# Designed miniproteins, single chains, continued (5), part 71

Each design is a single chain, and the fold is of that chain. pLDDT is the mean over its residues in the fold that is shown.

## One batch from the design tools (miniprotein)

Design m18623
Fold by ESMFold2-Fast:
Structure m18623 (fold): chain A 60 residues (1-60)
Amino acid sequence: MEEEIEEALEKMREYKKQGDIAGAIGYALRALALALESGDEELLEETKRRIREVFEEPVV
């Protein structure tokens, strides 16, 4: 499950870099869903933080 979350987060970052915001959002939601299913609060908090960092970064 951690590996699947990491993969989804990496895809999210890649799609955002390409300007595919819809794709980035899709992978962000996938990562959040997987983290919620894990029942690991630390993993959920880390996943939320990483998603926030990616979407708070300006597109340059």
Scores: mean pLDDT 78

Design m18624
Fold by ESMFold2-Fast:
Structure m18624 (fold): chain A 64 residues (1-64)
Amino acid sequence: SDETLEVQELMSKLYDAIRRKDLEGVRELVEKLKELAKRSTDPVLKDNLESLVEWGEKQIKKLE
């Protein structure tokens, strides 16, 4: 589905941004993941997206 492909792309970009210590990139990707979580009608996908957001926000704090 389009939503699944969008999530996979954002997840890949998020991992890359964290690896590169790209603070602004991580912030932007976390915001996009939050938007997807708000739009998602699949409760399992929504929960997974919210977990990714929490992890991303934790990485932001580590990167400052």
Scores: mean pLDDT 82

Design m18625
Fold by ESMFold2-Fast:
Structure m18625 (fold): chain A 62 residues (1-62)
Amino acid sequence: SREELLREIEELVRRQQELQDQLDEARAAGDEARVRELERELAEIGRRLDGLNRELAALEAA
């Protein structure tokens, strides 16, 4: 399952980068509604990454 965790982390990191780029574009455009939606999505990805990194750390400690 370590390979599965690493794959999921890599996919979420890629999605996070995409959303960060979109957030910069939305900020430049003054699209406040889009900025709020992207910030919520980034926060959700951050929480998921924290969970997966904790699972990975537990596997490495075992």
Scores: mean pLDDT 87

Design m18626
Fold by ESMFold2-Fast:
Structure m18626 (fold): chain A 64 residues (1-64)
Amino acid sequence: GSMEEEIKKIVEELERELTREYLANPSLTSEEVRERFKKRFIERLKEEFGLSEEEAEKLYEKFS
């Protein structure tokens, strides 16, 4: 698929993963979940698409 389709799949995967982690761990705060999402999202985009930190952060703002 397109890059946007692949990014949407990454978002869905990360949302499912972090929701599961949040529900399983009552010590994990909503703020920590958001920070983990942003970090993992940026890392995945840099790894899979070869994007810079800045480019990945701009896409984070667009897709989250």
Scores: mean pLDDT 83

Design m18627
Fold by ESMFold2-Fast:
Structure m18627 (fold): chain A 61 residues (1-61)
Amino acid sequence: MEELLKKADELLQQAVEAFRAGDRETAVNLLKQAATYYLKAGVSPEEVARRIRQALAEAGV
């Protein structure tokens, strides 16, 4: 479970970097992968949405 959360967090960080670089298509694909790993790790859909929203807001996206 912890390995899935770590991978989800890494993918979320990569998505944020892609958004900052202007690569929206890559960013969206990375967000989908991050969400999938969070869900596999047992994180609720509501909590997944909250984490993604917080990360993007903190990044200024």
Scores: mean pLDDT 82

Design m18628
Fold by ESMFold2-Fast:
Structure m18628 (fold): chain A 73 residues (1-73)
Amino acid sequence: MRDLTVAQAGKILAEAILKLTSLSEEERKALAEEALAARNTQELTQVVGKLSEKASDEDLLKVHETLEKASGP
């Protein structure tokens, strides 16, 4: 499968974050914007770190599943 670029991963992560119900709409928008603005994998990891502090385990699992599905069928 083709590896995701940082930009592609950021967009997919942002879309996944916007669907999370354990976060407020304001928190979802802020984290999604950070994911979209990520320039490298370290910045994406920082967004995931912030998400892990605020989101439920179920929502974190949904994010991981979304990223896996996006990297392949």
Scores: mean pLDDT 76

Design m18629
Fold by ESMFold2-Fast:
Structure m18629 (fold): chain A 67 residues (1-67)
Amino acid sequence: SLEKERDEFEKEMTEKLNELGKKHTEAHVEMEKDPEKGTERMKEVGEEMKKVHEERKKKLDDFDKKI
């Protein structure tokens, strides 16, 4: 069902965001040791998080319209 697919998608997105949050923390620690490399990694993680948030918002809106 669409409701089950929506719940599974939400769980998947939440897991991805938790993993990215961990990577963000690791990048912050790296930035303290090597500001240049850490800053670049922080930027990459931030872009990935933004992409996941945008995908989650659009897909959930689509599910809500169909349910």
Scores: mean pLDDT 80

Design m18630
Fold by ESMFold2-Fast:
Structure m18630 (fold): chain A 87 residues (1-87)
Amino acid sequence: PVRAVFKVEADKDIDARELVEAALSVPGVRSARIYKDGELVAEEGKGEILKKGDTFYVLVEMDSPAAADAVAEALRKIPGVKKVERL
């Protein structure tokens, strides 16, 4: 199995299950795991330079590295996803 990690940034609260379902919709994907980093909440800090956002890390196991681009595209199609980056 081949592993890939994708960093996903969203402008609005997104259900992590949508990220799992999108990744698993790609042929040859065996599993998807979502990790959410803690974002700095504006109520904890007085700083105009820190924007609110959700950042998720999507770990995918695939049969072939050829599936990685299709996973990125599937994640980008989810409403509210702002950016997808392969790590």
Scores: mean pLDDT 70

Design m18631
Fold by ESMFold2-Fast:
Structure m18631 (fold): chain A 90 residues (1-90)
Amino acid sequence: KEKIKKEIEKTREALKNGDVEGALEYVRKAVELLKEQLDKLSREQQMHVTALEQLVDVAEAMLEAGAPRERIKKIVEEGLKIAEQILEEL
């Protein structure tokens, strides 16, 4: 729980500073930590983890393809909303 919260906070800080690469690194770390906690999550929260992972995969693919940073930032912001919903149940 504490480690996941720290990665989410780092993601939020990176987005505020325009550090899209850092934000993607930190949110990916949060996804990996959440996957370690799957057995402690409800089926609904497990589906939210899958949705978050898919959003992060899309954002990473967009960065690799040279998509505008502002669009990637919006996708990561949507991912943060999902991550915070999951954390409320932990």
Scores: mean pLDDT 82

Design m18632
Fold by ESMFold2-Fast:
Structure m18632 (fold): chain A 73 residues (1-73)
Amino acid sequence: DEELKKLVEEALEAARAGDSEKAAELVKKIMELDPENRSTLTRIGLELSDVHGGKEANKILAKVQKELQKKKA
């Protein structure tokens, strides 16, 4: 899907630019559209780790998971 591809590229670009908040919002949208797309979440996590370091990457990924759990509950 073109929309999903566009969101993935935007998320990777935001992660590379160091915009962790924007990257987290885009990852949340991607997971809402395609919850089975674990490869995209992994790619974004690696980009965040390269830019911010593993601690900050884990913080952003944890924030995304927490927000997804709140919506499901």
Scores: mean pLDDT 69

Design m18633
Fold by ESMFold2-Fast:
Structure m18633 (fold): chain A 108 residues (1-108)
Amino acid sequence: KIEELEKKVKENPNDIEAKIELYTLRAEQGDASAYRQLGNLYLEKGEYDKAIEWYEKAIEINETPQSYYALGIAYLKKGEKEKAFEYFRKAADLGNPNAIIALSKFEG
């Protein structure tokens, strides 16, 4: 099942729906990185609330600086600057260099 979807995604790299299906199956198998990839795909589609849900699930499984940074970007794209700042702060505290740069724009 997964190997067939991996082949489809490799042959059709712009097929966002095939990528969503693939990463959904990987997430169901407990791949924490798949939750973050699902968030990224929904963010690309402009479905910010769905992106936030998947990033929150990624954080529940494995609290990474990358997931907090991604959550900050999703909130920023929704226009929720204060929530974006909170998540960039968490990402920076965990050592994410992009979040540290993002925070410098809120401090200056």
Scores: mean pLDDT 81

Design m18634
Fold by ESMFold2-Fast:
Structure m18634 (fold): chain A 68 residues (1-68)
Amino acid sequence: SFDAQKAAAKKKLDELIKEKGLPEEAQKIAYSGLEVVLQRAKEQNTTVTDAQIEAVVENALIQYEREK
């Protein structure tokens, strides 16, 4: 189900946030980015990949540094 996919993606994101030590503001950006990726996957009936979740974390760090 999509709910199971969303839960798995959020768990993977939480693990990456902890491993990379994202500050709170970067965490907020990452969660927002994941919601966009999940919505697109739902609309297109596709699966969110680990690589997409990793890209969400990288993009969150880039945005955090640029807006600081």
Scores: mean pLDDT 83

Design m18635
Fold by ESMFold2-Fast:
Structure m18635 (fold): chain A 79 residues (1-79)
Amino acid sequence: SALEEWEKAHEIAEKYKEEAIEAATEYLKKQGVPEEVAREVAETAANLTVLFLAPKTKEEFIEESIRLAERLYERYVKP
C-alpha cells in the first residue's frame, strides 16, 4: 500500500540521516564552506530530502541530500 511504501522510505531516511548529514557536510567543507555552516545546511538538506523526495535507498538519500545542500548553500547562504 502507499502507506507501507511511505513508512519504508521514512525508516530508510531516519536510519541513514546521520550518514547523509555527514556526507553533505564533508562535501560542502571540500568546497570551502566552514564546518559549522556546512553542517547546518546539510541538516536542513537531509530533512527536506526526507520530506519532499522520500528516498528509497541509502545511496539515493545521501546523493539527494548532497545535491540539495549545494543548492541551498549557493542560493541562500553563500555571501
Scores: mean pLDDT 83

Design m18636
Fold by ESMFold2-Fast:
Structure m18636 (fold): chain A 89 residues (1-89)
Amino acid sequence: MLEGVRALAAGDYEKAVELFEKALKENPNDAFAWLTLGEAYYRLGDYEKAIEAFKKAKEIAESDGTPLAQELKRRADLLIKEVEEKLKK
């Protein structure tokens, strides 16, 4: 997970995707991993995959009910809208 966040921050988006996919293989209910995977896809221009990942993050966060999960859900909603703007042009 931490390596994935570092790769994303460094602009190494393909490596970030690989690392987050690996993290999700170990813990598929990690809403933060889904959110960051979506961000990496968005940066790569894979808008459909980005939206799918953000929706997964939102779904998991909605089930969690914690304040951190609510913040993640709000961030996912904003990112979905941003990507939808890119698709609509």
Scores: mean pLDDT 82

Design m18637
Fold by ESMFold2-Fast:
Structure m18637 (fold): chain A 69 residues (1-69)
Amino acid sequence: MLPSLSFIESLKKLVEEGTDEGRALALIGTAVMKISGDKETAQRIGDAIAAGNYEEALKILDELAEKVK
């Protein structure tokens, strides 16, 4: 099942905070997405965050938000 729009918006906020804690919580959120069924998108977001590519992570989250509207 695709994640809710509220969940995606929460992940975006965590990435945008620019804190180590926010990014760690976003990675936990992507791990939850993986076990909930959207493994490919969750992995891409997680990889972007781990690489420090927050612009790419936010772009993927925006694309996912469009898909769940």
Scores: mean pLDDT 77

Design m18638
Fold by ESMFold2-Fast:
Structure m18638 (fold): chain A 82 residues (1-82)
Amino acid sequence: LSPAELAALSARFGALLEEALADVPGFAGVRSAEVRVIDGVPVVTALELAWAVPQPSEEARAATSVAVNRAHNAVQAELAAS
């Protein structure tokens, strides 16, 4: 993948997380998200989420885990189709 394609994949992963977490109380956005491709497999190498609260709730943490897994699966499928 070119640097532009890797940047687009990282941006797509971040956008999917922002969409999935938009209704989660205290979520303030994705500060950074980095996806790299290692041996043809997308790997999340960095992820920083912004919160408007000092500590996200247990429910917010559970929602974040689900959103990360779904976003990773989506970018893996997109990469496999490319």
Scores: mean pLDDT 82

Design m18639
Fold by ESMFold2-Fast:
Structure m18639 (fold): chain A 70 residues (1-70)
Amino acid sequence: AEELLRRQRELLSEETVEVAREVAERLLEALAEMMLELGVPEEVVEAALRGDAAARAEVSAAFGAAVRAR
């Protein structure tokens, strides 16, 4: 009886982690698409997502320039 409940909790935890990962991936993809639309090269966006400080600075500069152009 309790073994079934424990199994259900383990499966639910795995499903929750998987859903969270899927949502995070979708958000990162949307952000990358927005940066590409602002004229940031794909390789720079990918480097920024991997944690490259120089690439992150370039992405931030492009976003700031786009906002100021309004």
Scores: mean pLDDT 69

Design m18640
Fold by ESMFold2-Fast:
Structure m18640 (fold): chain A 66 residues (1-66)
Amino acid sequence: MEGEIQLALGRMFSAIGKLLYSKGDYEAAIESYEKAIELYREAEKLGEKEAREHLKEAEEKLKEVK
């Protein structure tokens, strides 16, 4: 299902963002979290309720790196 793909991609970019943040590459971490947020929002629109929690976490991480 399309929403499941968006959710999986969002998780991938969120994981990349966490890795980049831990390395101190904040600009690249911001870009990865922004991509994850976009994907999670799309997954939520497509009916993936799980995306809401992941979206909140990604938004919190983005706020930390900005």
Scores: mean pLDDT 81

Design m18641
Fold by ESMFold2-Fast:
Parts: structure tokens; C-alpha cells; sequence
Structure m18641 (fold): chain A 71 residues (1-71)
């Protein structure tokens, strides 16, 4: 079974994917909102799951970089 940390990661990656699709279609405002949701989930997960903190922090930075590219 997938653990809780993997569920949070999957949810965050889903928002990143939605953001990428929206950005590719020119919906930059909606894409930014999706990336912001992903960052919040990843930052929260980094605090909850110390064993995976570095992974979640890295993915949060990646989502922030994607947001900056379309701002």
C-alpha cells in the first residue's frame, strides 16, 4: 500500500501536471495557482515526513521555478 507521504507527493505532482497543462495553453494565472498549491503540499509534507524532507523540499523548489518562468 502507498504510505501517506507518497499520497501527498502524488497529489502535489498532480497539481504540477495541471499547472504545466494550463501554462502550455496560456492560462498562466490558473497555472500559477496550481503551482502554489503544489508548493504548499510539498512544504507541509517536508515538515510531516523528516525521512523524505529533502525530496519534498527539492520538488517544492522545482515547482517554484516553474511558477517563476510564467510570472
Amino acid sequence: MIDEAEIDLALALMYVGIGKILASRGDNEAAIESYEKAVRILREAAEKYPEKREEFEKKAREAEELKKKIE
Scores: mean pLDDT 83

Design m18642
Fold by ESMFold2-Fast:
Structure m18642 (fold): chain A 62 residues (1-62)
Amino acid sequence: SSLIQQANNMINQIQSSTSLSQDTKDSFIQAITSTLNRPTINPAVMQQSIDTIQQQFNQAQQ
């Protein structure tokens, strides 16, 4: 699914970041994997969670 592809792309971006500490990277990766493993049937809720993590990741790189 496009959500899984987006999440995997985000994990790759987080791991390749040179501005974030390993602890911060681990926190974002954990947030993404926890979101993907949630028992949810609503793709919009999952998308919203992934978008929130993306925003937090973008903020952390500033």
Scores: mean pLDDT 80

Design m18643
Fold by ESMFold2-Fast:
Structure m18643 (fold): chain A 104 residues (1-104)
Amino acid sequence: SVREKLLEQLERLRELIAEARRVARSPESLALLDEAEEHVRRAEEIVEDESLSDEEVVELATEHLQAALGALLRAAELERDEALLERVRELVLEFGRVLAEIRA
């Protein structure tokens, strides 16, 4: 389902945030990781909300997922973690493919 695909992307993003948090050293990157985690939490709540249509879930959860990816990307850049940066870029591309499939 659309919701299962979004939850799979959110789970992968949550794993990357947890990994980034273990190696983060700056207060600025930790604040960005907190921001990313809050966006993931909000997207998870949206995906699990049975009162919303699949179309509403896609639009609302996508905004939070994109915001979380952006915050994680900025945290990786501040920490100069090239390996994490590449993994986040790969997840951005995969999410783009998943979103295109959902909207087809």
Scores: mean pLDDT 86

Design m18644
Fold by ESMFold2-Fast:
Structure m18644 (fold): chain A 75 residues (1-75)
Amino acid sequence: DEIIGQLEKAIEAIRAGDLEAAYEHLMKAYELALKEKAPQDVLEQIEKAIRAVMAGDTEAALEYAEKALELVKKL
């Protein structure tokens, strides 16, 4: 699943402190989630992760990105 791949790359980037790469992967995950008609809870967690990255809040970004990944895996 392309959404899972992008979220995993975003999580790796967040853990590495690479917020630019994290932002790019989260935005790709969000676009894919919209295209695939993902549930609102998935979109909400990705959006929260994006906002946390933009704020430089790596802890919150990681938490929300991991929640989004868990939700996508379960659907």
Scores: mean pLDDT 87

Design m18645
Fold by ESMFold2-Fast:
Structure m18645 (fold): chain A 70 residues (1-70)
Amino acid sequence: SSSEREAQENATKAAIENAKESTEQGVSTLRNAGRHLSNELTVEIAEKVAKENPESKEGFLEVAKEFREK
């Protein structure tokens, strides 16, 4: 699905960019994007951002848990 891939790329970029300003902003950006993505895809993005941005790891792992438990 090209539209979901596009949304995934945009959500990943936005979450990473905003996480550079603050973890809270990055997390908020991904939560908002998650309203338009599957729960599984949102978890995947959150875990990837957490792995690549250790300083924001706890916040993004909480997002992953939230969407996994939906």
Scores: mean pLDDT 80

Design m18646
Fold by ESMFold2-Fast:
Structure m18646 (fold): chain A 76 residues (1-76)
Amino acid sequence: SDVQDLLVQLVRAIRNGDGDLVNRLIQQLSQTDLGQQALSYFNSFGDSPQDQAQNSGSIPGVGPDGAQRMRQAFTQ
């Protein structure tokens, strides 16, 4: 499905450190009910920016900067 393709692209964008693409993909996902549910689930794994800065690797393969960008995208 389109939502699954967007989620795969989102994970790749996060790992590549492409914050602009991450924000665009989150906006596209938020336009669908299924995408909103998936984002809510992913956001449940997110820590505060402070906690991410102190504990690198909370999100596998992303690191603190990637995790912080993902957190910002979910809260804005």
Scores: mean pLDDT 59

Design m18647
Fold by ESMFold2-Fast:
Structure m18647 (fold): chain A 67 residues (1-67)
Amino acid sequence: MIILEYDPANTPLDVVEEAAKKLRELGYEVEVRAVNTGDRIDIVVDGRKVTSVPAGLSADEIVKGIV
């Protein structure tokens, strides 16, 4: 399972949900989690942070940073 941990102060929910929807269409199980992470989106896979992408990216750019 992929968890997208984002800060609502720096990344709109609609952008993260669009990225999650695109990842689910690719066959991934995805959860979106609001956290106080600052200016990054942390990608957590099976309980481990595997990468992060900067805030301000489009949904397509977030997906490209993960897959």
Scores: mean pLDDT 81

Design m18648
Fold by ESMFold2-Fast:
Structure m18648 (fold): chain A 59 residues (1-59)
Amino acid sequence: MPKKAEELKEQIKKIDEVIEKLKKEGDEVAVRVGEAEKKKLEANLKRIEEDPSAEPEPL
């Protein structure tokens, strides 16, 4: 049973790798979109760390 915080950390790591690749390609628009997504995931992670009962997804 995966922990919700671990899933978010894994998603953040994956998006960080995608952002790095996009930076090498020079796609600044995609980089900004990826950075916004990463910030959203990091906010969800902090929320779970503050309240362990909080859900990472709105579902």
Scores: mean pLDDT 74

Design m18649
Fold by ESMFold2-Fast:
Structure m18649 (fold): chain A 57 residues (1-57)
Amino acid sequence: GAAARLAAQRDEIVSEATKQTNELAKKAKTFDEVTKISNELAGQARDRIAAAEAAAA
């Protein structure tokens, strides 16, 4: 159903955000850079989840 598809999309978004954060952390020079990148990616993931939920409504 639609709920199951939304859950799958959320899992995919979270998985991709985690993967991107890990790759960027490897390239980051400082803890501050990692924190900024993580916060930005978390924000983008939340926006994508909100957009997917709005599209399903």
Scores: mean pLDDT 77

Design m18650
Fold by ESMFold2-Fast:
Parts: C-alpha cells; sequence; structure tokens
Structure m18650 (fold): chain A 60 residues (1-60)
C-alpha cells in the first residue's frame, strides 16, 4: 500500500535489523521503539514481544 506511515515503519524495521546484525542492541531497540510508535496500540504489544525475542536471540 502507498501508506506513508507503513513505508516509515518498514524503513525503521530494516534499520533495526541491520543494527542487530552489527551487534548494536541499543540502536536496534531505539529504532524498534520508533517503529512501534507508528503502529496501533493493540499491535504494539505483540510486536514488542517479538522485538524482545529478536534482541535476546542476537545475544546468542
Amino acid sequence: TPDERLEKIQELSLEARKALQEGDLEKARELAEKALSLVPEHVQEMLREEVEEMLEEAKK
């Protein structure tokens, strides 16, 4: 969809994943929080859980 908000979320998500690959967990969390702020509150809880899981996996 040509939704500007969705495009921003995708961009921030991609940047967060790159930060995870680089081992910058703080930057990844910051970018993920910015992306979460753009989604509906109901969806934020589910995605936050997924983000925490990804951060923990990156530590392994």
Scores: mean pLDDT 74

Design m18651
Fold by ESMFold2-Fast:
Structure m18651 (fold): chain A 94 residues (1-94)
Amino acid sequence: DPAAEAARRRAEELRRRLLEVSKKIVELIDKHKPSPEIAKMIKEITDMAINGESIEKLDELTEEYLKKINEEWEKELIRLTLEAAKLLIELYNL
């Protein structure tokens, strides 16, 4: 089934991207040791993705969080968390 093969290749691509993004997240957390506030934001974005919330709702929540963050590395960490969450949702819906 060509559709099943295409879905498998897409899943492999998404898993590879998720791994790369996850490595960057871990590196930033290890280097900077985020505050409890930033850790809570990461958890809330991740929980929404796990619970099957829409990408639109994730984008909205993340944009609200980014408005409250001043440090560039914290903004990068939140943006990477959103990217990982979106990749997870795409994998789940594939």
Scores: mean pLDDT 87

Design m18652
Fold by ESMFold2-Fast:
Structure m18652 (fold): chain A 67 residues (1-67)
Amino acid sequence: MLPEAPEEVVERMRELIRRGEEAFEKGDLEKARELYLEALELAGKYPDSVTAAVLAIHAAVNLTVIK
């Protein structure tokens, strides 16, 4: 198996993405962008983690919707 990010890191990434989605739904695009970028920064520290990569893809896709 590929190395996984620590559980605390995975939980943090999921939290950031969830908060970003909530901010986006409320129309706070700046807050949503900040939260998604923070999730991507965190995922980048764990390049061999499959879970981090999947969460990074979700954050990146959401960022492409926010112009």
Scores: mean pLDDT 79

Design m18653
Fold by ESMFold2-Fast:
Structure m18653 (fold): chain A 92 residues (1-92)
Amino acid sequence: LAEKLLEEAEKLEKEGKLAEAYYLKGVAYYLLEDYEKAIEYFEKAAAIEPSGKTYALLGQAYLLLDDYEKAKEAFRKAGEFNPEALGLAEQA
């Protein structure tokens, strides 16, 4: 699955869909348990096109690295797009 996501991301990058490409790379590295790279790509995706789903996954990746303050901030930003994401910040 992760390899297929990286292949799809490469196609999107060649098509100029950088935000979608970086999001898929983030998801791929998250599935590979490389949370540091997942965070790097989610931050790049959010910098181009902020979205609730990107911030929510960024928060989850920070939780897996025990960075509770950054996880809470990411979930707060996700909550600006989807109020239900704020519930995850309370659990961090």
Scores: mean pLDDT 78

Design m18654
Fold by ESMFold2-Fast:
Structure m18654 (fold): chain A 63 residues (1-63)
Amino acid sequence: GGKEEAERILEESGASKEQARAGVDALVAAGLSGEEAKRIVEEGARKGNPDGAVTRALIAAGA
């Protein structure tokens, strides 16, 4: 589902496979669905900062 697609978007933005997996796993551990993680990284990629979008989402989730 969305988790694997979120990982691919992060990799396309220059993250390693390990970094992409860790970022998406952190979002899921914080209580977000794979589809929510995908939407966050897609929006971040459109704005040129998917890593920043992941970080902001983790802060907002209390992680």
Scores: mean pLDDT 81

Design m18655
Fold by ESMFold2-Fast:
Structure m18655 (fold): chain A 62 residues (1-62)
Amino acid sequence: PPKELSQAELEARAREAVAALREAEAANDVLAQVSARFRLLSLAVEADLNGLPLPAVLAEAL
């Protein structure tokens, strides 16, 4: 079955991605920071494609 992204799932994934970015920043891991920011951008694109509003936590991190 097709996997549809819900608002709750989007918000949960956004929180996880932001947490990963903050951990990478604290560790001064530049490659991990780039990877985390790419995940945030991918989530923003996925939200737009699914017609979902951008979560505040994701908007703040972008």
Scores: mean pLDDT 79

Design m18657
Fold by ESMFold2-Fast:
Structure m18657 (fold): chain A 88 residues (1-88)
Amino acid sequence: MTREELERAREHGLKLAASPDPELRRQGTALYIHSRLLLNPDTALAVSDLARETGQSPATVTAVVRAMAAVGVVEYDAAARTVRLAAQ
């Protein structure tokens, strides 16, 4: 994916995260987190920053991050409350 495609995915994720549909909000939050990490692959992102950026609660962001970690897309550090792109 190009940087422009990732920025577009990030913007689309943010719009979906504001949706009145709970499923679209979850999908949008996941898309935002994944594109944000792909834009800065060596960076760990704090759950608190992701919550602020998406307008979601930290609990909602944590649930999305745990679901993404369960399918091997990201690594979640529960002690630090940070998420990073999964090593490949």
Scores: mean pLDDT 84

Design m18658
Fold by ESMFold2-Fast:
Structure m18658 (fold): chain A 65 residues (1-65)
Amino acid sequence: MDHWKEEIRKAAEEGKKLSTDEKEKKELEELMNKAIEALDRGDSKAAMEYAMKLGELVKKIKEKA
């Protein structure tokens, strides 16, 4: 469990470092928080959906960086 939370936080942090858009940085943080909250709640389905959205946003940021 802690391993997945660390990976989620790391992905959001790397996305924020690469992004120059404050709105994107805020969205990364919101998706990270929602994914972690879902994991803490035991809602693996919601956690997976938020983690996937986070990964997709990070990938888009990295592609234009």
Scores: mean pLDDT 80

Design m18659
Fold by ESMFold2-Fast:
Structure m18659 (fold): chain A 58 residues (1-58)
Amino acid sequence: DRLEELGRKYGLSVSSVSGAKRLLEEGLSDETVAQLLMREAGLSEEQARELVAELKTL
């Protein structure tokens, strides 16, 4: 449910948001996940960093 809320907030599918969360749980750096979100999902640098920070609180 909160992943769906984040998807709506950042204009992403829930699968994209849960995928980013999974990458963080698998040990990818915040910077790497943010860069992937910028490149694949079209987020700004600020939006990508904010989403990564929110995902880390889940």
Scores: mean pLDDT 82

Design m18660
Fold by ESMFold2-Fast:
Structure m18660 (fold): chain A 61 residues (1-61)
Amino acid sequence: SEKEKEIEQRVEAVRNALKSLNVPDEVIDKTLAEIREALENEDYERARRIVLQTVLEIMKK
């Protein structure tokens, strides 16, 4: 489905972004799981906020 394809593309893009920021694989996997759930529920704003919160949290620590 188009929805499933979009979810896969979004998850892949986020994975690459987090990896480039030197985020640990365990944190990436957890974050991607939460993003997938948000996208499955069509809650795109929540998915975006999860990404932003994760990046900011890691960078500030």
Scores: mean pLDDT 78

